Designed miniproteins, single chains. Designs and how they scored, part 70

Each design is a single chain, and the fold is of that chain. pLDDT is the mean over its residues in the fold that is shown.

## One batch from the design tools (miniprotein)

Design m2566
Fold by ESMFold2-Fast:
Formats: C-alpha cells, structure tokens, sequence
Structure m2566 (fold): chain A 78 residues (1-78)
C-alpha cells in the first residue's frame, strides 16, 4: 500500500540522503527549501515509511506519516 511521509527539522544534506533512500525503494521524494527544509515522500509501503520516519527522528527531525487508510501519526524527534 502507498503511504505519505513529511519530514522537517533536518538539514538539506540529510533530506537529500533520505530522498535518495526513498527513491531506491520506489518512492517519490520532493524537497522544499524556504525558511526551513521540508521533505515530502510518497509511494512507500507502511514499513518503508516507518523506517524513514525513524531515521528522521534519529537526526532530530519530525516525521508525519499519512497511511494509505487516511490515518495520520506524528513522530517527534528523539
């Protein structure tokens, strides 16, 4: 199933690394850079989205996952 992931609170370089990991998994990644870096990823499985959310948290970021059923969970930084 396809899930959506939004990551904030990490550097641009960290966002590019996570975007590359998402693309290797068959996901679609977009980076928005303004006052802060925001990484949006789609077309991941639930397991893949949760793995990337955990990596974002370990880097001090916040991850918001919108699951394929429409439920939303926010994962705060570690």
Amino acid sequence: MMNQLTISGISREEAEELAEEAEKKGGVANIHEGAKVILNISKLSEEEALELAEKARERGGTATVVFSDGSIKIYEPK
Scores: mean pLDDT 81

Design m2567
Fold by ESMFold2-Fast:
Structure m2567 (fold): chain A 73 residues (1-73)
Amino acid sequence: SDLEARVRELFKKYDKNGDGTVTLEEGAKALEDLGFDREVALALLQHYDRNGDGTISFEELLEAARKLKDLGL
């Protein structure tokens, strides 16, 4: 999927520490770079942050991107 490829490239750009996660703010910015509203993206990522650690994995970022696309946001 073109969406998955773009999310993967953005995740690599924001995961500068190589720890396999990005912050909620970095994830929201990545989704904004994909054309989604940053505030809506941030709210959705906060909902997907089930670990409560303030970070998200690639899989969670991709799930959020797909959800935003499916909602037409």
Scores: mean pLDDT 80

Design m2568
Fold by ESMFold2-Fast:
Structure m2568 (fold): chain A 67 residues (1-67)
Amino acid sequence: GSSTVYLVAEREARELALSYGLSEEEAEKLARQFADRMAEAVAAGDMERVRQIRKEFEEELKRLAAR
């Protein structure tokens, strides 16, 4: 995928994770993992995987916020 897809996904994911109360370090780590998966799915043209990745990320944030 393009670097733009990665950068946008990373920033949005980090902001969302922080809003769930995660630490800055954990939010950055999870956001980078999310952005990498998103960039690969977009590059592959797999929009179903893009939706799955987004859903899984939100579910993971909810679990981590409950720790």
Scores: mean pLDDT 84

Design m2569
Fold by ESMFold2-Fast:
Structure m2569 (fold): chain A 60 residues (1-60)
Amino acid sequence: MLSLEELDKLRLEILEEIEKDKSLSNEEKQKEIAKRMAEILRSKGDEELAEELLKAAEEV
């Protein structure tokens, strides 16, 4: 499991990369951030947190 500090840094890095793509809407950007974070969390064995992030992104 990633620490909260590692998760926060990861989210900011993904957000910065996604924000450079002007072709994406704000809704699409949020979904892409959540999807990329969820993939990394699953690779680290944190499937439950990955599912929570994806659900939150779908409601935006």
Scores: mean pLDDT 73

Design m2570
Fold by ESMFold2-Fast:
Structure m2570 (fold): chain A 65 residues (1-65)
Amino acid sequence: MLEEIKEVFDLADTDGDGYVSKEAVTAVMTERGLGDRITAYLTAIDEGDTDGDGRANYREYLKTL
Protein backbone atom coordinates (compact mmCIF):
# COMPACT_ATOMS: atom_id res chain seq x y z
CA MET A 1 0.00 0.00 0.00
CA LEU A 2 2.66 2.58 0.96
CA GLU A 3 4.82 1.70 -2.05
CA GLU A 4 1.73 1.96 -4.27
CA ILE A 5 0.91 5.42 -2.86
CA LYS A 6 4.50 6.59 -3.34
CA GLU A 7 4.58 5.35 -6.96
CA VAL A 8 1.28 7.07 -7.81
CA PHE A 9 2.44 10.34 -6.25
CA ASP A 10 5.88 10.15 -7.90
CA LEU A 11 4.22 9.68 -11.31
CA ALA A 12 1.72 12.49 -10.64
CA ASP A 13 4.51 14.87 -9.49
CA THR A 14 5.70 15.74 -13.00
CA ASP A 15 7.47 18.91 -11.77
CA GLY A 16 9.38 17.09 -8.99
CA ASP A 17 8.36 19.75 -6.46
CA GLY A 18 6.85 17.29 -3.96
CA TYR A 19 3.24 18.41 -4.55
CA VAL A 20 0.47 16.56 -6.38
CA SER A 21 -2.92 17.65 -7.69
CA LYS A 22 -6.18 15.68 -7.75
CA GLU A 23 -6.16 15.82 -11.56
CA ALA A 24 -2.70 14.26 -11.88
CA VAL A 25 -3.42 11.55 -9.29
CA THR A 26 -6.73 10.66 -10.98
CA ALA A 27 -5.00 10.32 -14.36
CA VAL A 28 -2.23 8.06 -12.99
CA MET A 29 -4.64 5.84 -11.04
CA THR A 30 -6.96 5.48 -14.05
CA GLU A 31 -4.03 4.41 -16.26
CA ARG A 32 -3.03 1.79 -13.65
CA GLY A 33 -6.57 0.42 -13.29
CA LEU A 34 -7.00 1.68 -9.71
CA GLY A 35 -10.19 3.64 -10.41
CA ASP A 36 -12.01 2.17 -7.40
CA ARG A 37 -9.31 3.61 -5.10
CA ILE A 38 -9.28 7.14 -6.56
CA THR A 39 -11.68 8.50 -3.92
CA ALA A 40 -9.35 7.42 -1.06
CA TYR A 41 -6.34 9.12 -2.68
CA LEU A 42 -8.31 12.30 -3.43
CA THR A 43 -9.47 12.39 0.20
CA ALA A 44 -5.81 12.14 1.32
CA ILE A 45 -4.96 15.12 -0.93
CA ASP A 46 -7.87 17.14 0.52
CA GLU A 47 -6.68 16.34 4.07
CA GLY A 48 -3.08 17.25 3.19
CA ASP A 49 -4.14 20.49 1.46
CA THR A 50 -3.98 22.72 4.54
CA ASP A 51 -3.74 25.98 2.52
CA GLY A 52 -6.65 25.20 0.14
CA ASP A 53 -4.66 25.47 -3.10
CA GLY A 54 -5.75 22.06 -4.40
CA ARG A 55 -2.29 20.49 -3.96
CA ALA A 56 -0.77 18.33 -1.19
CA ASN A 57 2.87 17.83 -0.15
CA TYR A 58 3.15 14.06 -0.53
CA ARG A 59 6.83 13.88 0.45
CA GLU A 60 6.08 15.06 3.99
CA TYR A 61 3.01 12.80 4.11
CA LEU A 62 5.13 9.72 3.25
CA LYS A 63 7.72 10.60 5.94
CA THR A 64 5.04 10.54 8.67
CA LEU A 65 3.78 7.03 7.78
Scores: mean pLDDT 69

Design m2571
Fold by ESMFold2-Fast:
Structure m2571 (fold): chain A 89 residues (1-89)
Amino acid sequence: AEEYYEEGLLLMREKKYEEAIEYFEKAIELDPNYAAAYVALAKAYEKLKKYEEAAEYYEKAAEILEEKGDYETAKYYYEKAEELKKKLE
């Protein structure tokens, strides 16, 4: 999971967002509770201006963090999802 996540981050730096998404999806397939990979997916979709998908993945990351007891970080990503949803109204 971590290797795919790190390759995805390198692709994000190169602005290869669609390729980065494929690597983050592979990371999540190996570890469905990998909150960092869901955050990275959300950021990649946000760069592609796919705000619905970005909001969904930020919410998923927040849910995982909340389940782990990281309420402060979960709140931050819930707020990010709400900001993106306002762009869809």
Scores: mean pLDDT 85

Design m2572
Fold by ESMFold2-Fast:
Structure m2572 (fold): chain A 60 residues (1-60)
Amino acid sequence: KVEEALVYAVKGFLLEYEGNTEEAQKYIDKARELATEALGPEGADKVIEEARKRFEDNLA
């Protein structure tokens, strides 16, 4: 589900911010996998970019 993919993406971005890059990559990879299953590669890229933008907007 797209919503689930976004949750994993945000968790990954938070881990990246904390410096836990290895764990962050696992969450981001899972987010891309879930989004690709729901929307295909093009849709997956779009939802991951949206999640990153929302995360960065809240962090700034």
Scores: mean pLDDT 78

Design m2573
Fold by ESMFold2-Fast:
Structure m2573 (fold): chain A 103 residues (1-103)
Amino acid sequence: QVTQSPGSLLVQAGGSLRISMRASESISYVSWYQQKPDGRKFLVIYDGSAMNGFNRFSGSKSGTDATLQMNSLKPEDTAVYYPAAQTSSGIYWGQGTTVTVSS
């Protein structure tokens, strides 16, 4: 089981936010994905490492907990963000956090 919070966030451009998840089991590694309103999906964090173009983002994990930190937000960051957490029993996806960034 995985819980993700918050479910939605509205932030002004230039702001920052944090999305958290908790698994019922210890996390081996966690990836974070951005799904754009047009349906395009991007890997943004792979096991703590930011992908090219996402250096304003950072990821962390500790035991059963993982977080995505987003800084210096831009309107283009408007998307749904999903964690994929690998545990000993398999891969679990979070429910998604809808992020809206106002210009």
Scores: mean pLDDT 85

Design m2574
Fold by ESMFold2-Fast:
Structure m2574 (fold): chain A 103 residues (1-103)
Amino acid sequence: KEEGAELGKEGLKLGREGLELGLEGVRLGDQAKSKEGIIKGIAGAIAGAGGEFMGEKAYKMATEDPNASEEKALLLGKQGLLAGKAGLELGKEGVKLGQEGLA
């Protein structure tokens, strides 16, 4: 079935969550004067944005042109999922470091 579409959709979801948490990590890190929190937040936001972009593109390729781009959609969906997962993990760490600095 639509493996590229499913991976793209999950990458989009995790990428959005990673972007949001990454930006929150930057905000909390700045308030906490935590350079590490800011760095992790920035990295999470960048990786999350990448996961969102690649995931959305993979989903559109898989749903709008499966015959011409199925293999490319699958590869892009896998990359989007990987970037989205990285963004989520880095964003969570950024938030954690910022919260610890504020305690």
Scores: mean pLDDT 82

Design m2575
Fold by ESMFold2-Fast:
Structure m2575 (fold): chain A 92 residues (1-92)
Amino acid sequence: MEEARRLLERAQELVLEAREAFEAGRYEEAIALVEEATRLAVEALERYREEVAEYLMREYGLSREEALEAVDRAIRHARELGEKVIAAIRAA
């Protein structure tokens, strides 16, 4: 869990850096930062899927099946959001 949290925190930092790059007109840098953030978020959730599910079961009282599906939904959402943000930057 600590390793997954650290990767997710780094992904969030990269999203903030991407926003700053976008606001400065550095669109290619912003895209690269979003791609890296998406990669780290997906990697964290995939590599630590079982540990994240155990955390959700403990903290929110989810069943194992519900917790694993929640992690899988988070992975899909991270990928979709990354693609949409990159498309929006390219359209700017």
Scores: mean pLDDT 85

Design m2576
Fold by ESMFold2-Fast:
Structure m2576 (fold): chain A 64 residues (1-64)
Amino acid sequence: MSDEELEQEVEISLLRMKASIYELAGDLEKAAEAYRKLAELARERGDEELAKEAEEKAKELEAK
């Protein structure tokens, strides 16, 4: 496994944690931003399911 793949996994985990914390804190704008970044990284690694889920979550938060 390459260092680049490991780095992406760490970044994804951090963004998931960040998004969840902001969502629980009621900071919907920052939560949506974190979910959008998560979606971008998921697409870069070819994880279409995670990318779609994160993008839909960001849209839901932005609509509130």
Scores: mean pLDDT 78

Design m2577
Fold by ESMFold2-Fast:
Structure m2577 (fold): chain A 86 residues (1-86)
Amino acid sequence: DLEKELREKTEKVLKEAEKAVESLPLSEEEKEKAIKVLREAARLLLEAKIAELRGDKEKAEELRKKLYELLEENRELLEKVAEALE
């Protein structure tokens, strides 16, 4: 089941990403917001991949657009997370 494998892999990667963010020298508020953004980004990416695999190109494009909008809205926070990971 390819969809099951994608969900399991996404959850594993997300769990490791959350642990990484929790260990960063950021405020509690920034950590909580970063984790929330990462969870939503992972959900949108996973759903877009599943839609693509099902042949629903329109839904996949819509979900990718929402992902791009989410990342742009949170760009400053994501830049801080990236800097802290260096």
Scores: mean pLDDT 83

Design m2578
Fold by ESMFold2-Fast:
Structure m2578 (fold): chain A 68 residues (1-68)
Amino acid sequence: KAAELFRKASEYAREGKLDEAAELTRQGMLEAGYPEGVANGVAKAVRDASPEQAARALETLAKIVEEE
């Protein structure tokens, strides 16, 4: 489920594993029904962010997807 993927991605981001976090983010976005271009864009933003910024953003995404 998308929210679970975003939470797992957040944990990888906290560990500094931004490539792994980005790939799980891309998968989570696709499972949440976002188009491939949006999923790829968000994944790139995760790779380019600091570990703390990426982790916080991914925790927020998980909460948003749970409300949907």
Scores: mean pLDDT 82

Design m2579
Fold by ESMFold2-Fast:
Structure m2579 (fold): chain A 98 residues (1-98)
Amino acid sequence: MSVEELIEKGNKLEKEGKFDEAAHYYMEAARKAIEEGNFDLAREYLKKAMEAVDKSKLSPEEKRRLVTEITALALEIVAADYLASNPKLRAADERFRA
């Protein structure tokens, strides 16, 4: 299933008030966006997933599990973005990788 299809399903479910289901689709869309190297899209949909989890009627335990997964994905994006935003660190790393 494509990232675009997952996004469309998530948006539809969110508009219907099905925030628990919407969160799952947004998380899957973000995961695939990370795999495709589209970190901007991944950040957008992790934010939407977090908002959906917060608005959902899920148990506190289920919310904690989803928040943990979203946080792990967000940290992966932050690390990748930090390296992309600091080209001098990348250039230094290449100079020492003989």
Scores: mean pLDDT 77

Design m2580
Fold by ESMFold2-Fast:
Structure m2580 (fold): chain A 79 residues (1-79)
Amino acid sequence: DKKKKEELKEKLKKLLLEELEKRLEKAKLPEEEKEKYREEALKKIPGIVDEMLNSLNLKELEEAIKLYEEALKNEIKSA
């Protein structure tokens, strides 16, 4: 089920980037500082996602994605 893993991988990358943007908005950082964090995240996120895919089965990965979505919603509520 490589196709399903690839779909979850892309979804997780998008969620992590969305979470980063929300944190940057909350922090009220200058664009130059935001760009630095984005560059660091782009370098680190693929590795994090690959480790999750290697460590978790598909059900566990799906639950992890759900938790990230819930965390993002809660952060928006707190912001």
Scores: mean pLDDT 72

Design m2581
Fold by ESMFold2-Fast:
Structure m2581 (fold): chain A 63 residues (1-63)
Amino acid sequence: MAPDFEKALEYAQLGREYFLQGKYEEAIKYYELALKYADPSSKDVRNLALIKESKEGIEEAKK
């Protein structure tokens, strides 16, 4: 799937918002979408931070 940093960022922000609202199922869904649009081959610090946040958010939401 083609990476799209703007979409990845938007989905990560939505995941964060749902997580803060206690809507963990929605948070996981949007963090998964953020990872889907993120470029894992990019070494850009913003892209790496977004991937890390999304993975950590999914792990915390599953608890």
Scores: mean pLDDT 78

Design m2582
Fold by ESMFold2-Fast:
Structure m2582 (fold): chain A 55 residues (1-55)
Amino acid sequence: SKELNAAMAVAFAGSGDYETAAYFGEQAGGDREKILEAAKKGPYAASTVAGEAAR
């Protein structure tokens, strides 16, 4: 589901696994590239953008 994929994206982004986070974020309807760009600023930024996929 969209909610589960977004939750997975946030969890993996927070753990520093940005490739897996981007994959699940995209499955939630988010932007893979946006998540990877946010990852350059660290796990907090990546998690925030990944979580926005559920909105």
Scores: mean pLDDT 80

Design m2583
Fold by ESMFold2-Fast:
Structure m2583 (fold): chain A 70 residues (1-70)
Amino acid sequence: DAELAARLEAAAREAALAFMEAAEAGDVEAAEEAGARLVAAVAAVDPEAAARLRRVVDGAIELTRKRAAE
């Protein structure tokens, strides 16, 4: 269903924006929550892309933690 795919894409976009905003603000907890939602939304349509995205999200969260600890 094209509409279901569009809704999942919108959910992924919203989660991605929330993740970027949280990472920019140094909010590790919010970044972890938004990152998990983003990966889950992508996994619903493309599990391989979600696995690659999870590695990128995990790396960005680690960088956010290191910056917050500096």
Scores: mean pLDDT 81

Design m2584
Fold by ESMFold2-Fast:
Structure m2584 (fold): chain A 65 residues (1-65)
Amino acid sequence: MSGGEAVEVLGKIYNEGLKEGLSPEEIVEKLKEHEEALKALAEGLEVSVEQVLEGAYNGAKVELE
């Protein structure tokens, strides 16, 4: 999976979670189901998968508050 494909997959899940009113924790759990996409994005950004998930959590927290 390319970094661009990973952004599309994870971005869709993140945005759908926000629209459904899921908590930041619930959004992170859904993102964890897409391990291949998380690894591809983390490699493309030269960060860890944990840092990608932390960024998503913090972003969702801001958007939902």
Scores: mean pLDDT 81

Design m2585
Fold by ESMFold2-Fast:
Structure m2585 (fold): chain A 72 residues (1-72)
Amino acid sequence: GEEIRKELLRLIGEILRIIGEIFDLELELERLKKEGASEEELRAIEEEIERLRARREELLEEMRKKSKELDE
């Protein structure tokens, strides 16, 4: 029981860290748009955001599975 709880806390921590990274990159993207950055620079950040969002969805699915195990 306790092991599943610890795994959930670790997953939550990683998810929160990724959410923070996405937020920082979205702020950077908006700053660069205002500064007239190249389409290549904007695209690179957008691709990094998309990669992190995909990773977040993977971790959320893992968290949902572990949550169900904790409730059993």
Scores: mean pLDDT 83

Design m2586
Fold by ESMFold2-Fast:
Structure m2586 (fold): chain A 82 residues (1-82)
Amino acid sequence: SRRAEFVALAKEMHDAAQKLAEETGDQSILDKTSLLVERLAEWLAAHPDASREELIEKMRELMEELDLPEELKEKFLELAEK
């Protein structure tokens, strides 16, 4: 289901953010990632028929607003395209 796919994506996003936070010492990466996941979950709840393309577009919008590192933005987009 789309919900199960999103739960799996969110876990992979948190795992990637944790790795980068450990490498850089920047704990704010985890806080920003949690906020991104929360906002995406709220958006998906409001848009249950959203396509993968619409999800990716919303992720791009939210990642820009949260000023995530480019490395993490690229990784999250790769994960969403699986």
Scores: mean pLDDT 83

Design m2587
Fold by ESMFold2-Fast:
Structure m2587 (fold): chain A 67 residues (1-67)
Amino acid sequence: AKDVEKALELAEKALELLEKGEVDEEILQRLAEEMGKPPMTAPQTPVQRKVAIAELKEVIEELKKQL
């Protein structure tokens, strides 16, 4: 089952790490599972990291609207 509060916590942690130039693939995988989406792979390029950061910001905003 999806847990909005848990997904929000995971999304915020993933965003913080990506903005610091770090990647935790386990956190990204757990977030995907909580949202019922396919596993996410770690971004390998600057463009992929920028896209992932933008997507996580949108996910965080959407999850906050569901609380």
Scores: mean pLDDT 73

Design m2588
Fold by ESMFold2-Fast:
Order: sequence, then structure tokens, then C-alpha cells
Structure m2588 (fold): chain A 120 residues (1-120)
Amino acid sequence: SDLEEQIEKLEEELKKDPNDAVLWIELGRKYYELKKYEKALEYYKKAIEISETAEAYNNLGKVYLEMGKYEEALEYYKKAIELDKNPSAETYYNLGKAYEKLGKYEEAKEYYKKAEELES
């Protein structure tokens, strides 16, 4: 389906049940795909207000990373790994990227190594 049609459907579902954290995450993800990062942040933060999950924090970190807001990206990725007993290779790789962009090369190397070990 067209991405705009998917967004309209999610917005109508959320009008009926505004406390569905999963639907807010899906809506945030659609706006992220459109590169509408401020809207993606708004909707992921709404999901977190309802239910704090590793998925929602990982998605916030990803948006901040794309916006070049590397300190905020680190904050939210760290929240994601605190809630997730088995963080993904992608989460560790993105932590490494954020550290590298901040000039913290030793920390970046450690997280890249963790990501590589999970992809092996």
C-alpha cells in the first residue's frame, strides 16, 4: 500500500485507541521512512509515555542519529540496551557510529566489535 494510506489508517486507529503504544511506534516508523524526523520523534516519545520499550528507545536513537544529534542518540540507545537483554547487532553498530561521530574512538571500537560478534 501507499505509505500515506498506511499513515491515514494508523491515525484513524489511534483516534479510537490513543493508548496503543505499538500503533504510535508504527506511526513514528512511517514518518521516519518519509524522513519527517520531528514527527517521528513526537510519535516515538508518545509511545514511551504509554510504555517504555527497548524498541521505542532504539527507534528514538535511530532518528537522533539521522538528525546528527549524536549525544541524544547515545542517550536513547543506552536506554534501549538497559531494557533489552539481547540487543541487536544494529543497536551496537549505531552506538559505535554515534561514539565515532563524537570523536570517542575507543568506545566506538568496542561497540563495533560487539556488533561484528553478533553478525558472525
Scores: mean pLDDT 88

Design m2589
Fold by ESMFold2-Fast:
Structure m2589 (fold): chain A 55 residues (1-55)
Amino acid sequence: SKIEEIEKKLKEAVQNSDWGSFDRYVRELAALYREQGWSSEEISARILKLVNEAL
């Protein structure tokens, strides 16, 4: 899915210290998760989990 593709790119951006791409992917994922009916709290928790998995 588009979400899974961007989640992978977010992790790659973290691993490469590409903070410009990271910021863009965070915004894109937040919008897509919101379209899926996720709360702000759920979105924040998911992004934090992805960052921790990349580290």
Scores: mean pLDDT 88

Design m2590
Fold by ESMFold2-Fast:
Structure m2590 (fold): chain A 65 residues (1-65)
Amino acid sequence: SAAALEHAARLAAEQAIGLAISKGGDRETAEVEVRVEGDTLTAVARDAGGEGVVTVSLSQALANL
């Protein structure tokens, strides 16, 4: 469902931001991109201090719901 995809995207984005912050990035200045390519959702958070990347398999995530 659209709600499940939105939830997965939000979770991946928050994880990517957390990874960027752990490297010295800042939540307030981090730029977040979320992209879906086939079965893969990729979230990237970029900041001057650090970058975080998270990938999620949509079919595996949805099968566990």
Scores: mean pLDDT 79

Design m2591
Fold by ESMFold2-Fast:
Structure m2591 (fold): chain A 84 residues (1-84)
Amino acid sequence: SMDRVVEAADRVVEEGLKALETGDYSKLAEAAEELARVAREAGAEATAEAAERLARKAKAKELTMEDIIELEVAVALELIKAHL
């Protein structure tokens, strides 16, 4: 369900903002990996790929605000596609 993808994406954004403030990326990596799994199950492949990329950057401690924005854009495009 896309509702589950949106819920998982909201968690990734929340943990991403916390990671940028605290420098602890562990919860972000876990949230992003969960989003990738849920997105693949829902057929949201672009969102899954964005989430996997974000998880890799979190593990490498290379996260930027732009990475979070790219994920939000991927989710928004999948939602638009689901309504068309």
Scores: mean pLDDT 83

Design m2592
Fold by ESMFold2-Fast:
Structure m2592 (fold): chain A 93 residues (1-93)
Amino acid sequence: LEKKAEELEEKAREAEGKDPVEAARYLYQLGQVYAMMGDLEKAAEYYEKAAELAEGKDPELAAESYLQLSNVYRKMGDFEKAEEYLKKGLELL
């Protein structure tokens, strides 16, 4: 998983400034990889970045990113943030 994270970080960096939606897609995948590794704090950071970059450009990707953010905060025991991001994701659908 660490090698996959390194590959995705490189791809996200290459997509930055060229294709924000493509960059958001790699950031979303980074969130998934860090969540699988148990690094919930980094997973939340990457899902938040993915949602912000996709918002207004790819509502489905932004919604999915906020829903995964909600799941990550729930796993961290932050139920207020989990509810906040769940609502944000649902509003984009």
Scores: mean pLDDT 85

Design m2593
Fold by ESMFold2-Fast:
Structure m2593 (fold): chain A 87 residues (1-87)
Amino acid sequence: MDVEEVREAADRLIKKANEALKMTPEEAQKILDEALGELARVVPEDLQKAVENARKYAVTLAKQPERKEEAVSLAIGLARHLLRLVE
């Protein structure tokens, strides 16, 4: 596992998730899907399914205007958890 690639992807996810708070639900959905997709490519295989499941769930939440903040919180929480694992 390339620890630096995971760290960079997780940092990008946090940045993109914070930007998604300023976007429409449709735009937030696309940005979160893209950032979580990048994260899924760099994590170990045993974590890929968990990241992919979180991606699907976050995208589903972001489609609902009142739950966009919940989707962002989920993405940031996942990224922070992964950053702790690669310390």
Scores: mean pLDDT 82

Design m2594
Fold by ESMFold2-Fast:
Structure m2594 (fold): chain A 82 residues (1-82)
Amino acid sequence: SMKKEIEEIKKQLERQENYTKQTVDILKKKGPEYRPKMVDVLKKMADVLEKYAEEMKKLGDEETAEEYKKKAEEYRAKAEEL
């Protein structure tokens, strides 16, 4: 059902975000030479969030779709600041 699909997407996104945050933290500790890798990781996370925002909109969860779009913009902005 759509409700189960929405919940599964949310769980997958939460795991992916946690993985992204952990990876960025590890790269920060390694030094400034890893900035390009951090930028790449953050941009890929933004792309994933945009993809799932479209899927959420199709499933009728417009509120979650808007939240994911905003998070994607935040990840892109963070990448540009590096």
Scores: mean pLDDT 86

Design m2595
Fold by ESMFold2-Fast:
Structure m2595 (fold): chain A 78 residues (1-78)
Amino acid sequence: MEKLEKVREAEELFREVTKEALAAGASFEEAAEKGLEEVEKKFKDDEVVQLLVEAYRAFMEGRLEEAEELGRKALELI
């Protein structure tokens, strides 16, 4: 399951980047955006990871219906 492995790698990167940003004094919102930016850059060509990044940004912006739709599309590709 290559797609699931890439999602796991993206999650690990997001976790490490957000953890380091929080430790450096960033807000939760700033830390999450930094993590998403690094994941987006590293996994630029991974459609599933890109959809999950968009879903998480939509969720943070309060666009819950869009976040659910993007997450659903990502799950259909796994």
Scores: mean pLDDT 82

Design m2596
Fold by ESMFold2-Fast:
Structure m2596 (fold): chain A 74 residues (1-74)
Amino acid sequence: MLSKEELLEFVKKNKDKKITVYLRKLPDGSYLIAVVVDDEKPKVFATRVESQEEADELLKEIKKINPNAKIIEL
């Protein structure tokens, strides 16, 4: 829960930059979400959420903060 909030704060701090979000489903049914900021020195923040519903809500919040964020499913 805290890691989700920290990821959203990271996205807010980098809202004016090009952001790519990587989503991977893990064997246990959880999801890994990694936010990569395309900058002179790349910045990465990753978190794990327990369900597809939590992943979808987090992606929705990211898109609300940065509508141009690119989402890539791995």
Scores: mean pLDDT 78

Design m2597
Fold by ESMFold2-Fast:
Structure m2597 (fold): chain A 57 residues (1-57)
Amino acid sequence: SLEELAKKAGEAYKAGDIGTAARYAAEMMKQGASAEEVAELIAKYAGEKVARQIAYS
């Protein structure tokens, strides 16, 4: 699900696994999520700080 992918992306980013976070984000987009939806879902499950870091990266 998109929610589970967002949670995993946020967890990977917080752990410093940028490549793993990017892979989960790419899978969300493959499932039809926009970049904005990816950021919103990551914020929902991993917090606004993580979402901002990914959005500004």
Scores: mean pLDDT 74

Design m2598
Fold by ESMFold2-Fast:
Structure m2598 (fold): chain A 94 residues (1-94)
Amino acid sequence: GMAHYRKGLEAFEAGDYEAAVEHFEKAVKEYEAKGSVAAGSAYFNLGKAYAKLGDYEKAIEAYEKAVKIFKAAGDEKAAEEAEKNLEKAKKKLE
């Protein structure tokens, strides 16, 4: 999880959003297998990478999962930030 999450962040910073998606998807899978709350951050960044690629439907799905995980973890601030990005992605489909 952590190694793929870091590689995803590096790819995102470099503007390689397709590579960022691949790494964040692997990070999500590993964090979910461990029951880690870090899956929320991985889903949030996966949503951002999809939004950069113009794939707003997948961005919405990733942000919704991030919101659910952050709320379950009691991280209201992270949940609010994910909800703001979710709303922006939804407006792109209108």
Scores: mean pLDDT 89

Design m2599
Fold by ESMFold2-Fast:
Structure m2599 (fold): chain A 95 residues (1-95)
Amino acid sequence: SPDEIERIKNMIASALITFLGLTPDEAEARAQEVVDSSEPEELRELYRILDDYFFNESVSHQEFIDRLEELRRKSKSPVLKELLDQIIESLRKKL
């Protein structure tokens, strides 16, 4: 639904600010590009992975990376794959 996509877009934008240091305007523009170019089910899976990491203390950095890499392998969206590669690279630099 449109409301669901808006929630997913906001979560992606928050992740881009957190992991890549993008400005709010840059993060919103890039999040919009991802939602426009990705299947709804891929977006829902990304939302679940990000939500679990940000709000569940039991998820380790390595588990988060592993889940992002699995989504990257399954995804058919080049834009989503590029986003995931950049987030994964940022996370690996912190290990």
Scores: mean pLDDT 86

Design m2600
Fold by ESMFold2-Fast:
Structure m2600 (fold): chain A 89 residues (1-89)
Amino acid sequence: MEAAEEARRAAEEARAGGGAEAAREAARAAARAANAADRNGPDPEAARAAREAAEAAIAAGEAGPEAAAAGAAAGAAAAGAAFASGVPG
């Protein structure tokens, strides 16, 4: 749960107006949470946290193209983790 918690906190800081630096940290936290979902087996909590952090990073990325690129990469990783950890329809 630590990676999911980090991702949520990073997302909150990015949304609170931490600028490009907070957006980059949210993107990194999203990647870590996605990796945790992969390692610990299906973990929809970590996958959800990764997605939220990636979305926050992308939104904050309007402040800088580097943050937007990092957010896009983290979003792709989060999407992959979410599919791997998907809930039956």
Scores: mean pLDDT 62

Design m2601
Fold by ESMFold2-Fast:
Structure m2601 (fold): chain A 113 residues (1-113)
Amino acid sequence: AAGPATDVTEFEVTEDRIVLRARLRMAGGEVLEIVFEFPREGRWRVTVTVTAREGAVAVEVRDENGNVLASTVVEAGETAVLERTVTSRAVTVTLTATAPEAVADVEIVVERE
C-alpha cells in the first residue's frame, strides 16, 4: 500500500520544545497523522505552519480527547498558520490531501509556556 512521502528536514525534542519540519508529497485522499506527546505537564503553545506548494491540504489540530482545536484548508501558493495553547497531554496534527496530488512544507513547533 502507498502512503504519504515525508522528507523530514528538522526534528528536535527537548523538555520544553518540539520542532518538526518536513516536506510532504501526498496523493488525493491520503492522510498523515502526527501525534505529539508532551514530555512535561503544563501549558503548551502549538504552532502549525503549512505552505502548499502544489494542490491542496486540509490541516486539523486535535487534543487528546479528539476535540478539534483548529482547522483550515491550504491551497497551492498559500501559507496558513494555526496557533493554539493547550494544557492537554498530547496533540494530533492531521494533514489530508484534498487535491489529486499535494506537495506541502510543514513546520510544527510545540513549546512549553
Scores: mean pLDDT 85

